# Designs tried in a protein design run: designed miniproteins, single chains, continued (5). Part 94

Each design is a single chain, and the fold is of that chain. pLDDT is the mean over its residues in the fold that is shown.

## One batch from the design tools (miniprotein)

Design m19263
Fold by ESMFold2-Fast:
Structure m19263 (fold): chain A 81 residues (1-81)
Amino acid sequence: MELLTEKKAQSLITLLTGRAASDPSLTPEVLAALIAIIRESLANRESLLDTLRRMRDYALSNGDAHTAALFDWLIAELEAS
């Protein structure tokens, strides 16, 4: 699996920022946290896909289906590129 690139990180941040304008669940706090995760994965050369999958599974284990769906959307966007 390909590691997160600077270009892909920027594309995901742009998509998240655009979605935040129409998605009330994507609050400024949540948006900042997701951008931080993307930037940390890039800086640490971690697989963003593995990080997002772990976070999705954690959300599901806590009964947070809405947050899990947000991570599923990000995973799909990352895999489609």
Scores: mean pLDDT 73

Design m19264
Fold by ESMFold2-Fast:
Structure m19264 (fold): chain A 105 residues (1-105)
Amino acid sequence: FLSPRPGRYILVSGVSGSADIEAFAQELLEEASKYGKVKRLLAYKNDDGTYDFVIEMESVEEAERFMQYLLENKDGSTVDGARLSILNLGEPPVPSPNLTVLYEA
């Protein structure tokens, strides 16, 4: 969902389930950590077998800087970049039974 203002959460959608999801999550965590403190990294498994990732940063500024990096470099990931969608969120997504917590600070 689009936020009317910048938030601390970054949504990365459309990650193929055939990709190495753990490697992708580790890459996201490592890259996000270059821009600030990561509080949580969450993964949601969609009904179509794709995954959505949510990165919670310590501050809005850190989240915006990392989002800019992702928009510039999405095609360089090990995931087919053609399917990725990247959004800045003001609020965390609602908990789901398909939610997996991959990292907590």
Scores: mean pLDDT 68

Design m19265
Fold by ESMFold2-Fast:
Structure m19265 (fold): chain A 92 residues (1-92)
Amino acid sequence: SAAQAEAVAFLDKLIEYLKSKNIPQEILDTLEGIRAAVAAGNYDEALRLLTKFVYLLQKYAPDLLKELGIDPNEHPLVVLPKLMTKLYIKFS
């Protein structure tokens, strides 16, 4: 679908952005997994991996969250929608 293609394109921009920030490979691998799940229409797996992605960012890249104006010490389910909103604005 057009929406699925647009979501994949957004994830490609996000992966390139995080590569520029020298993020740990495990976080990048998790994003590649999200991209593959979305491309396959496997949204349950994509949601599972999104939760893992946020947790890994809070543990290994909290300064990136702070740069985006997000408190890295909030609950992952609070951080996730804030992070997605900030990144959509950044890539617009």
Scores: mean pLDDT 86

Design m19266
Fold by ESMFold2-Fast:
Structure m19266 (fold): chain A 89 residues (1-89)
Amino acid sequence: APMYRPNEVLREILRSVGYTKETLTPSEIRAGINAYLLEKKLIDLSDPKGRVDVSDTPLGELLGVDSFYMSDTSPFDKLIEKQTTPVKA
């Protein structure tokens, strides 16, 4: 699987939830972001679509959005593309 190096802001987010590796797979980055959303209580569990409010968070700044739904994978795909550097094997 391809490995990616997060930028400084994404690295701090991932480290805050125990993802301390310098390079991670896309699945590990998504898992770390999901852990961050749960730890910071950013997911509206009363919403059947799983609305996420990231306004006024470092993650919201990286995503360039104030909110999204957990069923929408496109914010995570764009974040990995724009906020990480691919590691050559």
Scores: mean pLDDT 78

Design m19267
Fold by ESMFold2-Fast:
Structure m19267 (fold): chain A 68 residues (1-68)
Amino acid sequence: MLSDREIFDRALAAVLPTVSEEVAAAVRRMAAGEDVDLSSLSPEQRAELEAFFTALAARATALAAESA
């Protein structure tokens, strides 16, 4: 049985290669528990990052439901 952390990590591994290096770097820092300066991102990058996390969370939720 996968933990919620492992499910989320697998979802991250699946989608990280599809994003730009800039977004991937920010996501990796967040996943590591580091503080990321979202205010340094453009409004467009912030919107992209939010949409990315929303899609990633949905995928992780689907994986959790399949594994439950």
Scores: mean pLDDT 73

Design m19268
Fold by ESMFold2-Fast:
Structure m19268 (fold): chain A 76 residues (1-76)
Amino acid sequence: SDDVQLALMQRTLQSYESLFQSLLPYISKEEADRISALLAQLREAIQARDLDKAQELLAQLRSALDEAIDKIEEEL
């Protein structure tokens, strides 16, 4: 059901918010602003019950977080 998908997306959002907070000391302000904007857009899509947009934003957010982690690992 849509309610189950939205609840799972909300939990994934919370996990991504926690990961983002852990990455903040290691990423640029530009990267932080981009990820922050994606998190805000995802929250809005979930509140609007826009499953298609939320799925797209989840994929974009995962890619942005993975890219940030890869850059941190390259600089270490």
Scores: mean pLDDT 87

Design m19269
Fold by ESMFold2-Fast:
Structure m19269 (fold): chain A 68 residues (1-68)
Amino acid sequence: HMDEVLKQVEARLPPELVEAVREYVEAFNKAMEIHKKNPGKPSVINEYIKKAAEAFKRARELLERLRA
């Protein structure tokens, strides 16, 4: 149900926003993967978390622009 709604929203959003959201999800998944393999190495995890935060910030800025 929710997954279907998200697919609909993606189809109606600008490609740039869709790409930014995808980059966020990808970076987040990578951070989680690294965390599971390297739980005691925060520097490695922080790198991917930072990438996820940057992608999220870009998606948020694009979304705010659409609301204007």
Scores: mean pLDDT 69

Design m19270
Fold by ESMFold2-Fast:
Structure m19270 (fold): chain A 61 residues (1-61)
Amino acid sequence: AKAAKVETRWSADGRSREFKMEAESEEEIELTKELAMNHEDTAKSAEIMGAVLEAERRFEE
């Protein structure tokens, strides 16, 4: 298994950041979450966790 690619971008109105995770499976999301929790840079970890939450929401809907 491998971690998913995480991208960030501004929303259409430019007021918030949107996180996009290009994951092919829930396993990639879980692996990416684990890597984020062990990341030494807390700011980077927070960005990845934001993408994880958005991806999890998408799989639940």
Scores: mean pLDDT 63

Design m19271
Fold by ESMFold2-Fast:
Structure m19271 (fold): chain A 74 residues (1-74)
Amino acid sequence: AQAYADKAVAAASAAAKASTDPEAIRLAEMGGAAAQAGNFALAARLARKAVDASTDPEAIAHATEAARYAEQAA
């Protein structure tokens, strides 16, 4: 459980760093914060929104992994 939570946070941080879209960065950061707080349902939802807001392939990949890890942590 903690391993997936840590991975969700790391992937969300990577998504924010890879993105050039301010909305995608904000959503990824909020998703990471939700995962740190243990709210994995919110973290997964925010990570999915970050995927939709992002046009960078690396950011999309990281945000998708963040959502997947948050779903596994729940």
Scores: mean pLDDT 82

Design m19272
Fold by ESMFold2-Fast:
Structure m19272 (fold): chain A 80 residues (1-80)
Amino acid sequence: EPPSEVELESAKLIEEAIKKLKPGEVVEIETPLGERVLVGLAAYTEENEPIAGVSAAERVTLEEAREAARRNAEAIEAAR
């Protein structure tokens, strides 16, 4: 299925948010549809690609998303 213009814009906003994050950090952004999403960065790969997660703000709190990002960062570091 071809992504809609809104999906492409949302993906771009998420990508820009990830570039501003450090491992274990989470930021809340608003998509063009008015949806609030939490973007967390767990780590970077050896190729400097972000290992990131996206969650709906309606599903998880900012605090829960931050805790998940920290746990994921610790798990990835332990697996290196």
Scores: mean pLDDT 71

Design m19273
Fold by ESMFold2-Fast:
Structure m19273 (fold): chain A 79 residues (1-79)
Amino acid sequence: SALARALELARQGEELGLQGQKARLDGDYEKAAQLYEQSSRLYERAAELARDVDPEMAEELREGARYLRRLAEEAAALA
């Protein structure tokens, strides 16, 4: 189902986001920026899939994507 695919993409995005945090703490800002950007894109795709079946979840996923995009931009600025 679309919801199951959205949840799987969100899970993958969360995993990449955590990897991005680890890279940032390790001082690898280039890798952190790339991982956060990839995570943000997965959350955006998950939000689109959830849009028609769970609008509240879609909004939450869009918020997550926006947050990760900001983290990517911050990491890129430090690289």
Scores: mean pLDDT 90

Design m19274
Fold by ESMFold2-Fast:
Structure m19274 (fold): chain A 63 residues (1-63)
Amino acid sequence: MGVAIRLPSGAVAFAKLETETKGKGIVVTRDGEAPAEVTLLDEKEAEVKSPLASGKGTIVAEL
């Protein structure tokens, strides 16, 4: 499953999640932004960890 997440930087990131765990995913950002680690917290929120911005991001779509 994939999710689209609005980052604190304003970029939209796409995370690929493991089908069994709904957990940690790797975020692919646009326009040369550094990749971020993403952990799902619930259906609307994910924790984002990147060198440029970290904190809670909002899940805006399921893919």
Scores: mean pLDDT 58

Design m19275
Fold by ESMFold2-Fast:
Structure m19275 (fold): chain A 72 residues (1-72)
Amino acid sequence: LDQELIELGQEAYRVGYREASEVVPNSHLSDIIGRLAMSYAVELYEQNPDLPREEILKLAGEYARELAEKIA
């Protein structure tokens, strides 16, 4: 359980970082947004046990893109 959550968080961070880096040229902002996407994915996993992993990652990526666009 803990390992699966760690892996989900790490993948959400990577997705969020990539989405952010396409919009913002600043790697520090991409890191911050990636971490926020990771936290969002973890909350979705904990609050919605029936939500598929793919859907959680999609929602985390969309969240990261929206944040990056708002900051850019």
Scores: mean pLDDT 83

Design m19276
Fold by ESMFold2-Fast:
Structure m19276 (fold): chain A 85 residues (1-85)
Amino acid sequence: SLAEEAKEHLNTEVGKALEEEGHLLSDDDAEEIAKNIAQALNKLSEGDYEGAIKSLEKAKEIAEKKGLKKTSKELEKVIEILKKI
């Protein structure tokens, strides 16, 4: 399903991008991105796709402001998958 594809992308490609770019983040920014991704995963498990998108958009905004180009791109891909549901 598209929800399973989105969850897989969050756990693989987004996680990989954060591992590569995480050294550019303050502890506070890293915590807020991680919190928003965790919230999105919880919302996906509840079937709340709109709630998941909102959390991911917040994580993407932080990534964009901090110059995490790969992370923001991979988060956008997850958002686009969820919008197709």
Scores: mean pLDDT 87

Design m19277
Fold by ESMFold2-Fast:
Structure m19277 (fold): chain A 66 residues (1-66)
Amino acid sequence: SEEELRALAEELRRRYGLEGMDVRRVRGLKTLIEEMGRAIAVQYLQREYGLSRAQAEEIVERLEAL
């Protein structure tokens, strides 16, 4: 739901410091996982947001659960 996407966007901003994270970006990440796979999404999160591999993998797992 949009409420779940919004809640995750807020948590990503708060816990990981992803200041630009919003519902649209969370949806985009979910689509990236579905179309390009987990490994590409992990690399994107590390490159775009400076996250560690462990942090990126944790975020991908949460996105897949939505």
Scores: mean pLDDT 86

Design m19278
Fold by ESMFold2-Fast:
Structure m19278 (fold): chain A 82 residues (1-82)
Amino acid sequence: SLLEEALAEIERAIEAIERGDIEAAKRHIQRLADLLRQAGVPAAAGAIERELTRALEEGDYEGALRGLRSVRRVLPAILAEG
């Protein structure tokens, strides 16, 4: 399901940040955003991609991790809006 695929990309992004692989984290965030666009929530996809990528580029890895964990928690509600 799109929910399971999106959750997997969130977990991969978290793991990538925790091991210091920021380029892998950015790829997983991009895949998450693409899945959200496919699910019919492009506004949420754009906001999540922009904010998480910005945090990573600024070296705010704690902010990026908090953002990913928040998205993971509210993901079913985000997908219900599509």
Scores: mean pLDDT 89

Design m19279
Fold by ESMFold2-Fast:
Structure m19279 (fold): chain A 63 residues (1-63)
Amino acid sequence: MEAMKEAAVAAGASEEDAEAAARMLAEGHSGFQVVQALVARGLSLELATRAVAAMERARREAE
């Protein structure tokens, strides 16, 4: 959870958006669904894609 949230913030997402995205990934939503949710929250497609990619990487590194 925390590592994914930190990765999203480092990619440029707000803490609130990073927390929402990390929760969605933890609940089993696909990266595509999380990107769409972040765009709906006001993030650009580029930023949403970068944030989700960073979160997925952090999750894999945590194993």
Scores: mean pLDDT 80

Design m19280
Fold by ESMFold2-Fast:
Structure m19280 (fold): chain A 60 residues (1-60)
Amino acid sequence: MLLPGAAAALAARHEAEKLGSEEGAKAAQDMLDRGVASGTEEASRAAGREAARAVKEAMN
């Protein structure tokens, strides 16, 4: 995975799954899907950062 945003979203989703947080995993996946749907790498990166932040807030 070469897009930093997509990688961050996937990493955040894996962290949420390891901690048993379905809510965080769903939020991360939703943000990633929104980035992909917009069809740009920059939107994907932004979505990845937002997904990581949402998961971090859900866990903390």
Scores: mean pLDDT 65

Design m19281
Fold by ESMFold2-Fast:
Structure m19281 (fold): chain A 87 residues (1-87)
Amino acid sequence: SAREEELREEALAALEKINGPEELERILAELERMRREKDPRLEVVLARAAALGAMLRGEIDEELIERYGELTGLDPEAIRESILAAL
């Protein structure tokens, strides 16, 4: 699906530009701004944050995946699988 492809492309882009915890914090700050402003790009930032979190901790951030699923209507398991496939 277009959403799954977008998630994978964003995850791969995040992998290429990873600078550790500082990059994740920057994305989380942008997430809060976008949520406050109801920016339609919010879902892409959430997917990137989840991918970076998984890389840095060796685990998936379940809260970010759940929120992304709520915003996009996608199954959280499908989102998790897409992130893992991109890693």
Scores: mean pLDDT 58

Design m19282
Fold by ESMFold2-Fast:
Structure m19282 (fold): chain A 75 residues (1-75)
Amino acid sequence: MSVREQTERLIEENRRLFEENRDLFSPEEARLFEDLIEGVQIMLDEATTEEEYRDTLRLARFVSELLRRRIEERR
């Protein structure tokens, strides 16, 4: 699996996890996660180099970690 494919899959997983747990977030937190997920998607769409794909993957992983921590704290 390429870095691009890994990043695409992780963005999809982050989006799914966010939507499945949307009720656990305040309106402000929901907006912040929506902005983060959208930001990573834009970075992926604009990426042209291997370095840019790696940077995008790193950010996608960071978003995944934040999302999982918030969900665990609220359950």
Scores: mean pLDDT 84

Design m19283
Fold by ESMFold2-Fast:
Structure m19283 (fold): chain A 93 residues (1-93)
Amino acid sequence: MLKLVLERLGVNPETGGVLFGATVEDEHETYVQFWVMDEAGVRVAAASPIQRMTKGDTLTVELPTSVEDSQILRAIGESAANPTVVAELKVER
């Protein structure tokens, strides 16, 4: 099963944006993208490009100050070796 570890990394002092990282724990090549979700779980915006990742790779995203505490950062991973497998991690800001 695809495993992603999602972590808050800190604040960018230049922008006030919040940094998050998603790390792949699965051995299969995985395509990872961040989405900002609203309180109802509807996609508001893509927060990153789609990135090809392997085990131990980390994708970093900065959420601007306009992202509210009620909004959700979702990391979606799809395995390139098994495109039918989708894994999601949801984290409140």
Scores: mean pLDDT 66

Design m19284
Fold by ESMFold2-Fast:
Structure m19284 (fold): chain A 68 residues (1-68)
Amino acid sequence: IRQLLLERAARLGLTLTPAALDLLEEYLRSHPQGVAALPAVLLRLAIHARENGRTTVTAADVRAVLAD
């Protein structure tokens, strides 16, 4: 799952910090749909990063997106 997260994020032009990767892995493992939730989460993270003019996703970014 970690490699899948990194590969999918990279495809969207995103770099995940280790802390962001850990939070996303935990979220997906606890999510009812598991990895099926990944496309929606990555889309929200890509929009968030774009709006902040960044390509790096931090733990704070993940928390902000997942708190919605």
Scores: mean pLDDT 77

Design m19285
Fold by ESMFold2-Fast:
Structure m19285 (fold): chain A 96 residues (1-96)
Amino acid sequence: SISELVSRLVGRVIRLIGLILDPNATKEEIRREADEVIRAGEALAREAERRGDVDTIESTGRLLETVGSLLPDEESRERLLRKSDELRARAERLRA
């Protein structure tokens, strides 16, 4: 369900923020959790697209942009921001 996918994404975001705030967290742990956030966001966006829920795709993209902006690791930041841009582009195409 959409609610389960939202809960998964939110849980991954909370975990990632916890790692960013942890002075003992490694770059590898942050990268792995950033990848999990991207996977959860993509899964939510795909289900939203299947249902014609463009607003959820857009909101997911905005969340990934916000999270990406908080990342100290440039590679992980760029990957989240790229996925955010992809999701916004998908939302725009579905409205056209």
Scores: mean pLDDT 88

Design m19286
Fold by ESMFold2-Fast:
Structure m19286 (fold): chain A 56 residues (1-56)
Amino acid sequence: MKVPSDFANALAGSTSVLDGNGGRRIAISEAVAAGDLDKLLALSSPQSIEEARKLY
């Protein structure tokens, strides 16, 4: 199972705005590698989810 690259890219890009929110980028990268969409959604801020929805 794999996360769409568009979704993953939007989520990663959005977290750059929230770089102060400790370690989310690392956790998101690990969830992307695992292909676990539920983990990605759980680790994201509401803003990151909204940015991902623009591409999804």
Scores: mean pLDDT 56

Design m19287
Fold by ESMFold2-Fast:
Structure m19287 (fold): chain A 85 residues (1-85)
Amino acid sequence: SADALAERVAARVGEAIDEMGLEEVTKEMLALLVMDAALELGFSPADAKALADRVLKETKKEVLSREEAVALAREVVRAYLEATL
């Protein structure tokens, strides 16, 4: 489902942030983390890039906390899948 796939991308983004020892990320870093997570989960390169572009467009802050980044990743992926069903 869209919700399950969005949660998997969000979880991988959170894991990547934790592995880097970060408490916050830039919107550019978040876009790259979402793209990488999407590619790992089998999204096409075009879809992964579209998700990264949506993160950049929808993020009003230059820096996000870990929890804000994970929540935004989940929402962007969910919205993308709903629009492309």
Scores: mean pLDDT 87

Design m19288
Fold by ESMFold2-Fast:
Formats: structure tokens, sequence, C-alpha cells
Structure m19288 (fold): chain A 87 residues (1-87)
């Protein structure tokens, strides 16, 4: 289903962001804080998905992309948002 494809995409996006942070952030305290923020956002996105609120899920991801200072993380989020909108 469309929801199952979005769930799979969300998990893949989460893992790609976590790998990117591990490669790009050398400060352990900043890395831990950034990973916590990603995990919190993933939990909110997951709740929206379970509720069938695709518009709310997109808004959560767009807000996180806008606030992200890491250009690789921002690009990953923008690509995920585009894929969700095309499903």
Amino acid sequence: SKLEEIEKLLLRTYLEIMDTLNRTESDPEKLAAQKAAVTATANEAGKALKAGDIEGLIEILEEFAEKSENPEVKKILEEAIKEIKEL
C-alpha cells in the first residue's frame, strides 16, 4: 500500500540521516544532540503516518529540513519529501 511504501521510505531516510551525521559531525555532544533531534522528528512523522495524516507528515519533514544546518541532511529530507508527494 502507499502507507507501507511511505513507512519504508521514512525508515530508509532515518538511517541515511544517521549515517550522514556519523560521517560529518566530529563533536560527540553535538552528534548526540543531532541524533536525538532526528529520532524525535522520526517519532512524530511515524505518529502522523499511523494516523493516515500524510499532509502532517510532509509538514513535519519540511520543518525539519528548513531547520537543518547540515546540507547533506537537508538534501536527504528534500528528496524524501519529493518521493512522498509523488506516491
Scores: mean pLDDT 89

Design m19289
Fold by ESMFold2-Fast:
Structure m19289 (fold): chain A 100 residues (1-100)
Amino acid sequence: SKKEKALEILDSVEKFVETLLERAQKENPEYVKDLEEILEDVRKAREAVKQGNFDEALEIFRKTAEKLLELVKKYDPELAEQVSEFLQRAIDELEKIKKE
């Protein structure tokens, strides 16, 4: 279903942020708070999808993706290009799901 596809995309993003958070807790505790806030925002986007509010979910996720990319540019600049492509793909797929 439309909701299932959107939730799978946001689940992959949530897992990625959780992986970065676990790494930051061990290596760079200065980024922990920002990553926790990003994780909360991803979860808010997931709740919006569950409620059928795809416009709200996409708006939350676009802002969250921008914050995440800016953080990754500082935290792990070598990963930034791959993360940018991953996040843009997620946004594009969520937009397609919304239009269906």
Scores: mean pLDDT 86

Design m19290
Fold by ESMFold2-Fast:
Structure m19290 (fold): chain A 99 residues (1-99)
Amino acid sequence: LPEEVLERAKELLEKHGVPLTERNLAYAISLLALEKKFGPEAFIYFGELTADTSLSVEEILLATYYILKEGLTPQEAIKKARENPMSREEALKKLEEVF
C-alpha cells in the first residue's frame, strides 16, 4: 500500500469528522482503492448507498465495487453483497486487491 494512500485516507476521515480508528482507516483506504481503479464515480455510488442505514460499511463498499466492476444496478449490487456473506476482513481484503 503506498504511503500517500494512507495519508489521503487520514485526511478524508478528518475532513468528514470521522474518528481515526484502524477500522475507519481500512474503510477509507478501500474507498480510495475503488476511486484509483474506477475514478471519482466510486465516491458518488458510495455516498448514495450510505443513505441506506440498514447496510453495513462492508456491504456498501462491496456493492460499490460490484456497480463499478460488473455494471450492476444499486439494487442488484446490494443483493449480491448481502447474499455472498463475507467477514469484514475478507471484504476489505478483496477491495485492497484493486490497488
Scores: mean pLDDT 75

Design m19291
Fold by ESMFold2-Fast:
Structure m19291 (fold): chain A 87 residues (1-87)
Amino acid sequence: DEDVKKAKQIALEAIAKYGAEHKAEIEEALAKASGEERIRLEIEAARGLLEAAIAAVEADTSVSEEAKKEAIEELERIFEEGVAALL
């Protein structure tokens, strides 16, 4: 379970970093978009966060393969739920 907790922490740190680095760009794009285009951009932003999280987890050499898989599966589920909420 410690490996899974570490994988989740790595994912959250990657999400926070990506979000901070892209906040202004995403907010500016969303401010100019409406309707279906805004939803598309929100989904693209969420996908960027997911991809950054997965990349960080996969790049870590101290976490087990099983823990990485579990963390990534949870991240993908959260993303799918978020996308469903936007539609």
Scores: mean pLDDT 83

Design m19292
Fold by ESMFold2-Fast:
Structure m19292 (fold): chain A 64 residues (1-64)
Amino acid sequence: MDLEEFKEELAKRFPEYSFSDRLVKDLFKLADSDGDGKLSEEEFEKALKFVETLKPVSEPATES
C-alpha cells in the first residue's frame, strides 16, 4: 500500500478526523519501518492502532 492508498483508507475508516498531508506522511513513515515507501497489511494495521490511540473519548455514551 502506498501513501495515497493509506490516506484514502484513513479517511474511510476515520471520517471523524481531518488528517493533514504531513500527518498522513508522518504516520506512514512511522509504520513503514523498512523505508521502502510501501506498507504491508501488518504495518497498515499497526498504523491504524496508533490512530485509534489518538482518538479522544469524551462522549457520555457509546452504544451500537
Scores: mean pLDDT 71

Design m19293
Fold by ESMFold2-Fast:
Structure m19293 (fold): chain A 70 residues (1-70)
Amino acid sequence: MEKAEEALKEMREAIDRAFAEGLTPEQFDRVMTELAVKYTELKKQLSEEEQKKFDIEMAKLGVEAVERRK
């Protein structure tokens, strides 16, 4: 639980930093892919219920990032 919340916070911070640094869409997608791989491994350590919650929150962050990229 705590690790999943920390991972979500880390992803929000990474998205914020990427926008502050002015990364291109391609560079931003690479950063997001690297984090997604890392968090997929973390997700395997969670219960099925925690995995579903984590996937939903991750999807929300991804949508917000795409909207901010405009």
Scores: mean pLDDT 74

Design m19294
Fold by ESMFold2-Fast:
Structure m19294 (fold): chain A 73 residues (1-73)
Amino acid sequence: PPRNEREERIIDIFAEVLGLPKGTISLDSDFFALGGNETKLLLLSQRIYEEFGERVPLSELKAHPTPRSLAEL
């Protein structure tokens, strides 16, 4: 799929998990800087699995905390 579509879906997931409007989240927004924590990171992992079928370890999510970096997985 096109890179822009994957990045957009991850922004949607960030908005859902963090309880923020999509317009407040950029491709380079850090999940933790937006108010994310370990509990929300677990939810992010679950939502990524549901959306893309990929199981991403929490360590990888911590290493790639932006929509841009996660879209490359």
Scores: mean pLDDT 79

Design m19295
Fold by ESMFold2-Fast:
Structure m19295 (fold): chain A 82 residues (1-82)
Amino acid sequence: FELISHLLKAAIDRAFAKNDPDPEKREAYLKEAEVHEERARQIAKERFGTDDVGLAISIEILMHFKNLPLEEARAVAERLLG
């Protein structure tokens, strides 16, 4: 859940940056997005043992919503993503 939360916050900040006409506000949103993306990368490495953030998202979803253990969630996520 923590990985997905940081990525969602980053995506929201990037969307606000795209739609804000103020360059100072755009820069602030982009910097906030980068902080959340960095935290997501650290969580992916530390908790899921991967540099592939997309794979880490799928693993977290499967563990959390389908009650799969880490290794089974990883195997399913790898099949879903290729």
Scores: mean pLDDT 82

Design m19296
Fold by ESMFold2-Fast:
Structure m19296 (fold): chain A 105 residues (1-105)
Amino acid sequence: SAGARLGRELAERLEDGAEVTAKLDENMTITAKLTRVGPGRYRVEATAETKSDDPEAIRKAYQEASLAVATAVRLLRERGLDAEGIAKVYVNGKLVGEARFSTRP
């Protein structure tokens, strides 16, 4: 998936402030960002923006944003780093939901 690819790219770059974006279709864009919050500690934020309020489009947005965060968090954990993340979904600029992801020490 595009989300999983974005998450992998963030984890591979491991740069504070790194941001990656993918257009899934004409109505949907996923952006993922990595922030260093302390020594060996990172936050991943993925935002899915869709112009469609169709339930299927919203589910796809959640799936792709969640996969971006979950993939990055998992790969950072595999490197011995602390990571947490949040996936957010917006429909025409309105926040319609969020999901949180963490690695437990």
Scores: mean pLDDT 84

Design m19297
Fold by ESMFold2-Fast:
Structure m19297 (fold): chain A 66 residues (1-66)
Amino acid sequence: MPTAREVARVAAARGKGSGVLTAGAAGAHDYAQIDPEATAEEAARAALSNGGRLAAEGIREAMKLA
């Protein structure tokens, strides 16, 4: 299972020109600051709970690229 930190890096690297991946990179990065051991799935759920639907979607898209 990829970590939130790994997904943030993948989304940032692949996110040029993609608002979804850019939002995913930011959301995964922010959650990794709170919990560095967090999984990408935990980061996606946290983003959705905070109203960040685009960030949650971007995290899920980046998980497929990891």
Scores: mean pLDDT 78

Design m19298
Fold by ESMFold2-Fast:
Structure m19298 (fold): chain A 62 residues (1-62)
Amino acid sequence: MEEERIAREGDAERAEELGREDPKKGMRVAKIASELYLETKDPKHREAAVAAARAALEALGV
């Protein structure tokens, strides 16, 4: 799935874009990337999670 690929690769730019265009998918990226960060401790997973969540919440008017 695209959400899993974005989260695994830590693609923050794509995560932000997807969160803005489709907040539900953005929140899925944020969840997967957050879980990956807990296991890997790789900053790229944290950055993707934050980017996706921020864009999704902004798109929802939060």
Scores: mean pLDDT 85

